Designed miniproteins, single chains, continued (4). Designs and how they scored, part 56

Each design is a single chain, and the fold is of that chain. pLDDT is the mean over its residues in the fold that is shown.

## One batch from the design tools (miniprotein)

Design m14053
Fold by ESMFold2-Fast:
Structure m14053 (fold): chain A 87 residues (1-87)
Amino acid sequence: SIDELIKKIDEYIEKMEELSVEEALKTLSEILKLANEAGIPEEVLKRIEDIVVRTVIASAGKSEKEQRELFKEALEKIRELLEELKK
């Protein structure tokens, strides 16, 4: 469900500073997978996929701290899109 997906995103955001860069990257992949399984509208799924892809590209060559911050920002953007779907 969308609520379970939002809860999972909140958990990942809260734990972001405790994650390795590899684990942080895996959070984006997992959220994208769960979003595809949750029956979200195609237009919103494409926006989520675009956020994930652009964030991964933008993280290239950044410090580990900057990568985690970018991943956290991506999760926050995805969360906002999902909250809007509940209106």
Scores: mean pLDDT 84

Design m14054
Fold by ESMFold2-Fast:
Structure m14054 (fold): chain A 90 residues (1-90)
Amino acid sequence: MSYNFYPVPFVEPKAVKAAKEKLGVSEDTPVIFASSEEEAKELAEKGEKEGKDVLYVAVVRLEGTATEVTLTLYALAKGKETYVTVTLPV
């Protein structure tokens, strides 16, 4: 199956919340979804120049089985980056 990636990938609140906690940013921090890790970094550089306090995220890996979907999210905020992996039952 071909996955169609777009600027707003799967909105996974659990993965986003885990990324915010791991990076030590507020739950109220706005989230911008990028289509790739590289785009997230470019948007973060531009956002830093504009003084924005935002979390940039990108889906970097998506795997499916008959019973589960595993999503790996790249997250970047204020010069700190992390990866979060979440598995969801299907």
Scores: mean pLDDT 71

Design m14055
Fold by ESMFold2-Fast:
Structure m14055 (fold): chain A 66 residues (1-66)
Amino acid sequence: DETKKLLEEAIKKAEEGNNIEAAKLALKAAQLSTDIKVRELAYKAAKAAIEEGDNKKAIELLKEAL
């Protein structure tokens, strides 16, 4: 499942403090997913990482999307 792999890699990048890469991976996961809740959570995670710089919030949202 490519969506799950992208979410797992996004979590890893967020844990490393690489917010830009985490957000890019989260947006790709949102675009590939047909599940509305997964798409919304991944999109919110990308916003948390880029706009807020909040790695903890981004990681929590990405884990919820899994």
Scores: mean pLDDT 82

Design m14056
Fold by ESMFold2-Fast:
Structure m14056 (fold): chain A 68 residues (1-68)
Amino acid sequence: MPDLAELEAQLSSPDPVVRHDAVVGLGALGPVGVEALRKALSDPHPEVRRLARALLEVLRTGEGVDLE
């Protein structure tokens, strides 16, 4: 499985398919992918941004950090 650093590098790809796959991989890594997923919220492709937002919401809720 790709590591966090590899997935972060893939978010800089000119190919939206590679960036989309990176966002999916970051979601699968869980909380350690949160900062990289935040970068994907600024992606030029609307589907990449939408997926990143959904994954961030799931991960944030699972961590309970939003309670504080």
Scores: mean pLDDT 75

Design m14057
Fold by ESMFold2-Fast:
Structure m14057 (fold): chain A 92 residues (1-92)
Amino acid sequence: SEALVDELLSLLQQLKEQGAKIEVEKEGNTIYIKISGLSLHQAIGAALSLIGLDLDGLKIEVKVEGGTIYAKISGLSEAEADKLYSFLKSLE
């Protein structure tokens, strides 16, 4: 869903504004995101938001290790994957 991708972009931009470092990789239509530089409390909040997006229908796998979040987003169209990757690369 493009709407869920836009919600994800808004969340990631908010985390960047909070001082997060965001790193992104693309493999086909799958996006891998690493979010670091967050406090543990911020990382938990972000992980819960990402889980909420998965429950709403965005295929996202989330792993949290300390203040670092690893997210794998799959089931994207080519256009959605390209949009997400380009936006996240601009945040690096």
Scores: mean pLDDT 84

Design m14058
Fold by ESMFold2-Fast:
Structure m14058 (fold): chain A 102 residues (1-102)
Amino acid sequence: SYLDKGVEAFRAGKLDEAEEYFKKALEVDPKNMEALLGLALVYAQKGDIKKAIEYIKKAAELNSDDPTLPVVLYSLGVFFERLGLDEVGEVAKKLAEELRKK
């Protein structure tokens, strides 16, 4: 799938290829949570913190009914903070807390 190719490209450090594959995954399913969060990871790694935050917020908005999303966003927030990306991590954790409260 395009999602799997995006993940493989990201792990290989091929950020431009990862971006294109995650975008293609969104052409198939515009609210695909893994593809939206994959783009957030790509943009964060490219240093585009504004786009990283935009894709995290879009994932939260389009998937607010997914009961797994709060845990995924919190885990992603911890991951970003461990990478020194504190602003992105705080946004992800805050959205996780807001979704957990309904």
Scores: mean pLDDT 86

Design m14059
Fold by ESMFold2-Fast:
Structure m14059 (fold): chain A 74 residues (1-74)
Amino acid sequence: KPSLIEKLKEVIKELPNEEARKKALEILEEGVKAGASLEEILSRLLRALRAIDPKVANEFSEKVHDVIQEELAS
């Protein structure tokens, strides 16, 4: 089964804004490389996405909540 990080990469790739996708992928990769917590990575992602496009940030947040709820139910 795909890891939570792999599911997050898929969510990011589905974002409609190219700048948002590129920035979000950078933040995710940097956070994973640095050993940051999931909560820290998500906080950084949401802050960056809101600065680019609040609508894209809201769409990302909803999709991430769905992914996290699936993992918590397991």
Scores: mean pLDDT 79

Design m14060
Fold by ESMFold2-Fast:
Structure m14060 (fold): chain A 66 residues (1-66)
Amino acid sequence: VEEDIKRIEELKEKALEAVKNGDIFDAASYELALAVYSVTSRNDPEVRKAADEALAEVSKAIDEAE
């Protein structure tokens, strides 16, 4: 659980850094990875919550960068 949450946080940080640098394609790729964690983690509510929150933050950042 902790390792999955850590990976989700790392993906979120990379996605947000990519948005900041104007690398929208890379940011979207990390967003997709977070979406996969959200969908596949439905049997672990803590991991899914972390993934959903990270995905929402990244998606908002990408939308605002357009």
Scores: mean pLDDT 77

Design m14061
Fold by ESMFold2-Fast:
Structure m14061 (fold): chain A 61 residues (1-61)
Amino acid sequence: MDEEINKKAREAAEEVERLAKEGRLEEAQRTADESYKELYPLDPLVAELLRHEAKKILEEA
């Protein structure tokens, strides 16, 4: 995976986790959806991993 794309995915996952911990589940979901949309055309595998990670974070919240 490209390092820049991987970094963006990691930052997005961290933002989703932060929003979810604050109880802002709708914003966390929106952030996950927008990040997936941005990353999918760049690297579908990284986008899918982000979606999976975000779903796990939201499930824990």
Scores: mean pLDDT 80

Design m14062
Fold by ESMFold2-Fast:
Structure m14062 (fold): chain A 80 residues (1-80)
Amino acid sequence: MKEAEELLKKGIEAMKKGDYETAANYFSKAADVYEEAGKWRQAAAAYRLAAISYEKSGNTDKAEQYRKKADELERKAAAA
């Protein structure tokens, strides 16, 4: 998935620079692309990265939302 892979790379680069909010946005976009493709495990992992990035940026509400979404998709991946 070229689009999701490129978004993950941009998220990782933003994390390296300490731009956690930008990283979270890229990881959440990558997760959306994986979710639309039915790649639940990869979507869950990307949402988990978005949650961690939001925690580091101080956005606790979004961090909780994405953590919960990652947990739901991880359960879906395990069941599928």
Scores: mean pLDDT 85

Design m14063
Fold by ESMFold2-Fast:
Structure m14063 (fold): chain A 60 residues (1-60)
Amino acid sequence: NEVARESAYRLLAATMAPDDVSIDEFVELAKRADDGDEEAKRELERLMKEMTERSIKEVT
């Protein structure tokens, strides 16, 4: 379901993209990762980890 995929990518971008990465760039990164781009997959993992670290730093 293409529409659901697009919506999921946009939701991820809105919640996880850093300020210096546009929502459109994050969506393209997610699509590339889904298509098998290993560099895009690594970048997504880094963005997710960055979000987690932000939460931990607030508690610490």
Scores: mean pLDDT 69

Design m14064
Fold by ESMFold2-Fast:
Structure m14064 (fold): chain A 64 residues (1-64)
Amino acid sequence: DGREAAEAGARAAEAGDSAGAATVGWEMKQHGLVPEEAAEATVRAGQAGDAAAAREALRKAGEL
């Protein structure tokens, strides 16, 4: 479940959809799908418009 969410968010980030990646990060945090730090890193990067950083944070979250 957390891995699938992280993969979906990573695909959004790869497409340049940083807002979509931030939304996935927020959902992961609210539902406890990954460690809070990983979810927060994803939200921060996505909100900053840094799709590459959001993708990297989601990749690490999916490994947890």
Scores: mean pLDDT 75

Design m14065
Fold by ESMFold2-Fast:
Structure m14065 (fold): chain A 87 residues (1-87)
Amino acid sequence: DLSKYDTALDAALDLIDKGYSPSEVRELVSKLTDDPIFLNAFKLMEENKIPHEKWKDFLTDVYNNVVGIFNGEVAREKMEEIVKKYT
């Protein structure tokens, strides 16, 4: 039951702790949010081979610092900075 989570981030972090892959977490979390920035973060985790130990910090950084940016170019630049920080 996904309704127990206050945010899509809370759900994602719990699912990672349960051993789900980024693609599996994305599928489940897509039932709680349609935010394209947050959902794209899971693809970037796989594409950039972010180490498992950094996954939760990476998602938290994306959620707090990129989600909610209305300018797509600014959002892309901040996402690229965060990806570089965790790779």
Scores: mean pLDDT 85

Design m14066
Fold by ESMFold2-Fast:
Structure m14066 (fold): chain A 75 residues (1-75)
Amino acid sequence: SKEELLREAEELEERARELREEARRLRERARELAATGDPADIERARQLELEAEILEGVADLLLGVAELLKRKAEE
């Protein structure tokens, strides 16, 4: 039904929002670690930035699926 498609789209949009917030927190933590000048902290910062990039990519995919579901609901 239209209502089910819209509900699924909303759930995906909320999950995408949560992933983007987590990515933002990881990037903030990475900046803090990079600022220490410690080689181990700099390496950890790089790992956190990679994790943030992956989360942002997954969020973008979820938003793409949500848009497809919304369009299908209009049919």
Scores: mean pLDDT 90

Design m14067
Fold by ESMFold2-Fast:
Structure m14067 (fold): chain A 87 residues (1-87)
Amino acid sequence: MMEEKLEEARRETEEALRALGASEETIERALRAVELHGRALEAKAAGDEEEAARLAAEALALAGEVAVALGEDPAAVDAAVAAALAA
C-alpha cells in the first residue's frame, strides 16, 4: 500500500536525519519531499502524467535543498536535479 510505504519512508528519513544531527527545518523539508514523491507515484498510477511530473519536480527540488543543508555542493546538487528532470 502506498500509504504504508510512505509512513515507512517518512520514519526512516526522519530517523536517519536525526542521527546526522539535521535541523528540524531540514527534517521537515525531507519529509515533505517524501510526501510529494509518494503523491507523484499515486498520480502516475492514476494516469495523470502531467501532475506526476510536477509533483516529482517539487520533490526533487526539496531533496536538493536538504542535500545542500547537509553540506553538498549547491552547483552539483542543482546539476543532479536538472539531469533527473531531463531523464
Scores: mean pLDDT 76

Design m14068
Fold by ESMFold2-Fast:
Structure m14068 (fold): chain A 68 residues (1-68)
Amino acid sequence: AKAKVIKTPDGKLSIESTAETAEVTKLDGSKVTIKNGDVLDPSEIKPTITVGGEEVDLVTEMEDGPAL
């Protein structure tokens, strides 16, 4: 499964995935289960999430590469 990551105006990340839940590892090593539409603080988590057993990088969604 894949996840879609959307940056909110408040500088947080909104996660949308094809799995029912995703797992995020915090900087202190604790794990948190999140659902579609949950908002994460990127300063408190590691830059990867696990969705449907697959590891996915947290990236700003870009359709055709970097904006010039």
Scores: mean pLDDT 61

Design m14069
Fold by ESMFold2-Fast:
Structure m14069 (fold): chain A 76 residues (1-76)
Amino acid sequence: GLREELERALRELEEAVEEYLRLRADPEADARRLTAAALRAIGSGLHAVLLARKLGDEEAAARAREIAAKAGFNIE
């Protein structure tokens, strides 16, 4: 259901942010990979916030925004 989708989306968001931060710290990282990782992190953050809002879960929405903010992404 939507709750299981939200839990999966939050895990995907954490993984996407970790990958983006790893690539951003690597001066040898391919620019296309860095761009793809950034888009994945932003998209995962928006997806998690939308799912949390559908469930009325303000704590999960705030958590998704906090995770995205670690990479410098402001998700509304």
Scores: mean pLDDT 87

Design m14070
Fold by ESMFold2-Fast:
Structure m14070 (fold): chain A 72 residues (1-72)
Amino acid sequence: SAMEEHRRGVALAREGRYAEAARHFERALELDPNFYEAWAALGAALRALGRDAEAAEAFKKAYALNPSTMPK
């Protein structure tokens, strides 16, 4: 499920395995493209990898689905 892929991604990100985490977040979004927490988590993982343009696009998707994901 999308939630299982997201949980696996979060666990990998906690281990600093950001590239693997990003793949699991991408899989979660293939299953549920409205999963805004997965878009935000993907953005954070991509930022950690230095993939800033892709991170910005992921955060934009998260914000479009739930504006409360934007920092104040």
Scores: mean pLDDT 83

Design m14071
Fold by ESMFold2-Fast:
Structure m14071 (fold): chain A 76 residues (1-76)
Amino acid sequence: SLEEEVERARKLLDEAIKAMANGDYEKAIQLFEEAAKSPDPRIQAEAYRLLATVYKYLGDEEKANEWRKKAEAVRA
C-alpha cells in the first residue's frame, strides 16, 4: 500500500542518515537514492537534499548541485 511504501522510505532515510554519520557515504547514497523513490514529496525532497550533502562531502560539486536542484524542484 501507499502507507507501507512511505514507512519503508522513512526507514531507508533513517538507515541512510546513520550510514552518513558513520562515514559510509557509498551506503548512504544507495539508501538515499532508494528513499527518493518514495511517493511522499517531503521524503523525496529530504533524500535529494541529503544526497547533495553527501556528494559535497565527497568533493563532487556537480552531483551536489544536481541533487540540490532536484530537492528545490519538489513541490516548488
Scores: mean pLDDT 86

Design m14072
Fold by ESMFold2-Fast:
Structure m14072 (fold): chain A 86 residues (1-86)
Amino acid sequence: MKVIVIVKNASEKQIEDAKGAALAGEASGGKGEVKIEGDIVTAIMENAGPGGMIAAIGVGTQAEIEGGEMKNEKIGDEHIITAIGG
């Protein structure tokens, strides 16, 4: 499954957490990449295993705990987690 995590208004910690999620996706036998554009970080995991999915949910949940918000949605074959930092 393809898992995408997008964090808008990302803190330095949230950028590092997104990088960690991409690495967890690779460790699960998938392929991860990270894109950083200003304060927006996007981690993309192709063929994400359970570890990559759990890490992606963790990134979104952590942003929500820090006063931001999280949306978790499935569009076709992609699972997209969008978080907004506070």
Scores: mean pLDDT 76

Design m14073
Fold by ESMFold2-Fast:
Formats: sequence, C-alpha cells, structure tokens
Structure m14073 (fold): chain A 77 residues (1-77)
Amino acid sequence: KAEELLKKAEEHLRLTAEALAAGDLEAAREHGELAEKYAREAIEIDPSAKKELEKLAEEVAEEHRDAILAARRARAA
C-alpha cells in the first residue's frame, strides 16, 4: 500500500542525505534511485502521496543542509 511505499521512500531519502553529508556520492546515487522508485509507486497508488513526499524531501534536506554544504565545499576545495 501507499503508506508502506512512502515509508521506504522516506528511509532512502534520509540515507541519501546522510550519504551526501558524508561525501559518499555512490551511496547517495543508489539510495536516491531507490527513493525515486518507491516514490513513483506510492504516487501511482495514491496521487496525494506526491505532496507528502515533497514535504518529507524538504524536511530531510533542511535537516542535513549544513552538512551537505560543508561536504560540497570540501570537495570543491
């Protein structure tokens, strides 16, 4: 059901953000692909899931914003 797929998408979104913060671009890509897959499936079952996924993605991004920016800055240096 859509709730279970949303939970999987959220978990992989969090793992993507954690990987980006750690500078692990390969892990970030893998988890990002899985998050996208589960998000598409959730939206297909329940179109209202799109808004919930957008909110979750924003929350995860905000929580990890400083760490991700620090990792990007380190890679650019």
Scores: mean pLDDT 75

Design m14074
Fold by ESMFold2-Fast:
Structure m14074 (fold): chain A 75 residues (1-75)
Amino acid sequence: MEELAEKVRELADALIAAGQRETASRILSLYSKFLEAYKKGDIEKAKKYAQELRDLVRDLDPELAEMLDEFIKKL
């Protein structure tokens, strides 16, 4: 979880620096929704938001997408 949070933050910061603020905002929003659902024990919603985040980052950071896919399989 901590490693995943750090990777998401690093990608968002890199996108902001590159002028891709809209994409960075979407990534951070989906990650926030994922964490809220996961902390509440709403595994179905957590899985949904993690899948949406995985699909969004797949072309931007394939390593992060793979980490998300592995996490989804454990939910």
Scores: mean pLDDT 84

Design m14075
Fold by ESMFold2-Fast:
Structure m14075 (fold): chain A 94 residues (1-94)
Amino acid sequence: MIEVRAEVFATGAEPIEDGTFTTTVNGHKVTVEIKYEKLPDGLRVEVTATVDKSYPGVEQVLADAEAWAVGAALNASKDPEKAKIETRSEVREL
């Protein structure tokens, strides 16, 4: 199993409800978990996407996880145009 994790830090954002969904990327099943954590000056959004070890194109899942994390942070922001966003991502083999 391969786990892709993307973290986004956004200022001026408030947490919304954590969520889990299943989607398909390039015909492969991907399980996605989104978690929100309130920080003193903003919000941390964590997206974890899980795929099979034989999955070709893990870089696409990484890009999608980063996009989902950024989108989640912007949706939680009072003013998305003023939100300062820092993105960090990693790939782990489980």
Scores: mean pLDDT 74

Design m14076
Fold by ESMFold2-Fast:
Structure m14076 (fold): chain A 103 residues (1-103)
Amino acid sequence: MLTEEEREKIRAFSEYAAKVLELPESFADELAAFLEYVLDNRDAEGLRTYLLSLGASEETVDRLVAALESGDLTAVLREFSVALAEIYGKPEKAPELQAFVDE
């Protein structure tokens, strides 16, 4: 189960991602709920299948699955930054999202 601090980091990341990718504020709530679900359940295969279906690259999903299996929230959010940028057709935004995670 996620700690309150981890949930706060997920919410902050999701809000920042919505702003950087120029998506509606409702996206932040949906992204936070999805990340909390994935991290609580450790469903690597489900995560892989879902992100590939949305247009993330095989290489990005492989790194994200490895990060999820490591249990490192920061690593998960860094790799998920790349996946989101790929899915929304803004790969140039991945470094900006990752910089926020590294704080």
Scores: mean pLDDT 81

Design m14077
Fold by ESMFold2-Fast:
Structure m14077 (fold): chain A 113 residues (1-113)
Amino acid sequence: MIAKATITIEVDATGEQAVLEFVLPSTSTKVTMRVESEGHAVEETVEPGEGDVTVRVAVTRPGTRVEVTIESEKEEDAKKAAEAAVAAARASLARDAAAVRDVRIEVSYEVIE
């Protein structure tokens, strides 16, 4: 049984640069990040390891979507990782508030057999 947490962050930037930053604990979690802007998408996957991964995304365009999927055999590990990522993302966007017109953050949880 695998627990999956999906974090969707949609940022409408004013045209000035906002930096989205978060730390993903990868010791017991698999992390997939997808960044989509204007029909172009980039995806990276980090397998479970012995350390945390710091992710930085520079957002300069309206309608940038960042999707982070965190998978773990331990539901609590997936939840803690998702909560930490959301808190860090909110803090990074608050630092660059003048460059951000609108922000939407959604979190969903599912359990896969």
Scores: mean pLDDT 74

Design m14078
Fold by ESMFold2-Fast:
Structure m14078 (fold): chain A 74 residues (1-74)
Amino acid sequence: GAFEDAFAKIDTDGNGKISKEELKKLLEVLGRKPSDEEVQAIIDSGNGDGYIDFDEFKEFAMKLATGGKETYTP
């Protein structure tokens, strides 16, 4: 699907993990305009090591597609 294809293009190492900067770029490719605070909150909601895997990304992306008006705070 579109999320899987976009993730694979950003995850050039093929390790199933992306950094905060890569996540921000991936969301922009999907037509989103995330704030640094929003991206940081997503990263923090995972394991807190500064990376996000595909499953965490997919859940977030699906929530954005169906939700809206959600704000992430520290």
Scores: mean pLDDT 69

Design m14079
Fold by ESMFold2-Fast:
Structure m14079 (fold): chain A 94 residues (1-94)
Amino acid sequence: KAEEYKKKAKEALEKGDYDTAFAYARKAIELYMEAGKYEEAAKLAEEVAEALKDKDKYHAAVFYGALGRAYEKLGDKEKAKEYYELAMKLRDEA
């Protein structure tokens, strides 16, 4: 269930276990997107991306990409573009 994976992702972030946080957050976001819960997907993707931004730029880029996709589904094309550009920048810096 998406909520259970979200909980595990947040617990892993609090413990500094970024690999576990990445895996569970990705599963939760995929389930939220499939369920049409784009706002919940965006919120989780943002929280994880911000936590990883200075520690793991490559995985932060993955989550900013997911955030962009969620905003596309929400109809916010400008925010989607901003997050896609941020994702590309972080990936290139990784």
Scores: mean pLDDT 85

Design m14080
Fold by ESMFold2-Fast:
Structure m14080 (fold): chain A 75 residues (1-75)
Amino acid sequence: MAKTLVEGADKLFEEGKRAYEQGKYEEAIRLYDNALGLYEQAKAADPSMAAELDARMDEVRKLKQEVEEKLKEKK
């Protein structure tokens, strides 16, 4: 259950990174938001994973912030 949510979130995170590399900043942000949502659901389903999922979520938030800064530069 929680593991399946983590796998889904990881796939969305990877797709978000690919979108970022392709300059699709708005799509990357949306994919990162979806990944964060699934990680939060996984933490609720299995609180024992909270520490590792928090680390993953922090990584996603960091990349989302980088993409948002890039999007601001596009004006």
Scores: mean pLDDT 83

Design m14081
Fold by ESMFold2-Fast:
Structure m14081 (fold): chain A 81 residues (1-81)
Amino acid sequence: VAEANAALDAGDYETAVKKAKEEIERDPNNIDALATLGYAYYKLGKKDEAAKWFRKASEIAKQKGLDVTAERFEKLAKELE
C-alpha cells in the first residue's frame, strides 16, 4: 500500500500499477489497493481499466458496509464510461 501510494504521488504510474497489483494479490479485498490501481490506470489514460477497478473497490466497500465509500467509487467509475 505505502509503496503503491508513494509511486502514485511521484507520478510513476506504471510502478503504482505494479505495486497495487502485488497488494491485491496479498489481499483481494484491500479497498485502498483497488482504488490506487484505479487511479494509476486513470493517470495512464486507461479509462476502461480504471472504471473496472473503481467498480471492484465499490463492490468490496458495499460488502464491508462502507456505503459512502462505495458510492464515491461507483461515481468515479461512471464518470469514466
Scores: mean pLDDT 80

Design m14082
Fold by ESMFold2-Fast:
Structure m14082 (fold): chain A 60 residues (1-60)
Amino acid sequence: MDPATVALARRILEEAKGDYEKARELMLRAAGSHLTPEQRAALDAALDAVFEEKEKEKKK
C-alpha cells in the first residue's frame, strides 16, 4: 500500500476522532472529486487497515 495514502488515512481517521464512517467521508473530501475507482479503492483499503490498527492498539 502506498505510504502517502496510509499517512493520509491515519490523519483523516484522527480528524474523525476514530469514527470510521466520518473518516471515509473526510477522505473523499480531502482527495477531492478527481478520484478514480481504483484510487477510491486504495483509499478505502488504507482507511480499513489504519482503522484496524487503531482498534487493536488504541491506547496500548
Scores: mean pLDDT 72

Design m14083
Fold by ESMFold2-Fast:
Structure m14083 (fold): chain A 81 residues (1-81)
Amino acid sequence: YLEEGKKALEQGKYEEAIEYYKKALEKEGEDNAEALTNLGNAYFELKKYEEAIEYYEKALKLDPNNKEAAGNLEVAKEELK
């Protein structure tokens, strides 16, 4: 699921990537910071900034030093202004 989600993101198939990452979180548990960050990235690319923020915040609770999630979280918040 994680590998399939990454390939979907690389191909611009953002809805498909969301489905794979959600399945990864169901199987591996909701404490996978990489899956949460990539799920946020997929929502971000779809311009669904509220959902992107939710998943980036979850990723940062698990890994506060995740610079990608932190940076993209700030950009998503700016897009809502």
Scores: mean pLDDT 81

Design m14084
Fold by ESMFold2-Fast:
Structure m14084 (fold): chain A 57 residues (1-57)
Amino acid sequence: MLYRAVAPVPRTGPEELELRPGDLVEVLEEVDEEYWLARSLVTGETGLVPKSYLEEV
């Protein structure tokens, strides 16, 4: 399902995905209660994103 970043998401580790506000992502897996594995539709990169920074479109 498609989500949108509502705030800047900085990459703090190599497994994390960097996003800008408004970037669309496809959620691939809910890895735990706070982090989702997502793919950026802007860059094509895959990584972990805090779900609190994402809004369903």
Scores: mean pLDDT 80

Design m14085
Fold by ESMFold2-Fast:
Structure m14085 (fold): chain A 73 residues (1-73)
Amino acid sequence: SLIEELLKGIDRAIESVRRAREAGILSEEDADRIIALLEEAKEALEKGDLEKAYEKLREAEEALQAALERARA
């Protein structure tokens, strides 16, 4: 199902962000913010709120892009 696939994708994304934090690629602050947004997206999906889940996934993507730009500066 779409929800099952999205939940698996979010779990993989959270793991990837945690690994990037441990590797020093992302700061602790930026990684924690991105993980929190991904966890909010997961909660929204579990409640069946697809609109909120999409919104939180977009916020997480924007936060990741901003964090990577800061890491290159």
Scores: mean pLDDT 86

Design m14086
Fold by ESMFold2-Fast:
Structure m14086 (fold): chain A 70 residues (1-70)
Amino acid sequence: MALSKETILSVLESLKEGAELLKNPEQRERFLARIDELIEAVKNDQITPEEAVQRIRELVAEMERARAAE
């Protein structure tokens, strides 16, 4: 089932808050940049909701690994 655009954007904003809590400045900057790019892609309908969900899953897994390494 496809999530609404508003729901996907809300999840991305929450991920952005999580990325801002990363202690490593280079990792923080890279994740924030990737999240901002994905937010813009979703806003401009450049990707499908299904693709957005997959990219969110990848970002969450990578952020978990980055946080575990701190």
Scores: mean pLDDT 80

Design m14087
Fold by ESMFold2-Fast:
Structure m14087 (fold): chain A 58 residues (1-58)
Amino acid sequence: SSLVEELKKEIEKIVETNSVEEAKELIQKLLEENAPKLSVDEAQEVSLYALELLEKKL
């Protein structure tokens, strides 16, 4: 799968296995590490996906 699909799966695991506060920190680090490998559209897609999952957990 594409990097976007891999990151979405990793974000799902982070959100499911961590508190909201810990998940936010881990997701921020994950996105920062992978930002140079993503297009603007891909980075936006992954960020919005993470936000949606975190909002559902709140």
Scores: mean pLDDT 83

Design m14088
Fold by ESMFold2-Fast:
Structure m14088 (fold): chain A 105 residues (1-105)
Amino acid sequence: NVEEEVKELQEKIELLQKALDAVRKGNEEARNSPDEEEAQRLRKQGALEAAKLAEKAGDKEAAELFRQAAENVFSNPELAREYLSEGVVRINISIADLEEKLKNI
């Protein structure tokens, strides 16, 4: 059923867009925090929410990158930023692929 395939692709795209929003919101809230420990907690929360949304969308690779970002926020913030950046790049590639599939239906 073409309608079911279209809805599935649209749902996955929406979940991935929400994952990017979760990352941006976490980073914005962290930047506005007066406490670095609270800022790191907010970054971790954003990464975990992004991981959950990416996993629901079926992007296991992006979900794992965001989980690694969350795991490293307090112990290695630089490495956490690298994983977060890789996850964002992966999500953007996945969205583009899904949009191309949707266009060809």
Scores: mean pLDDT 89

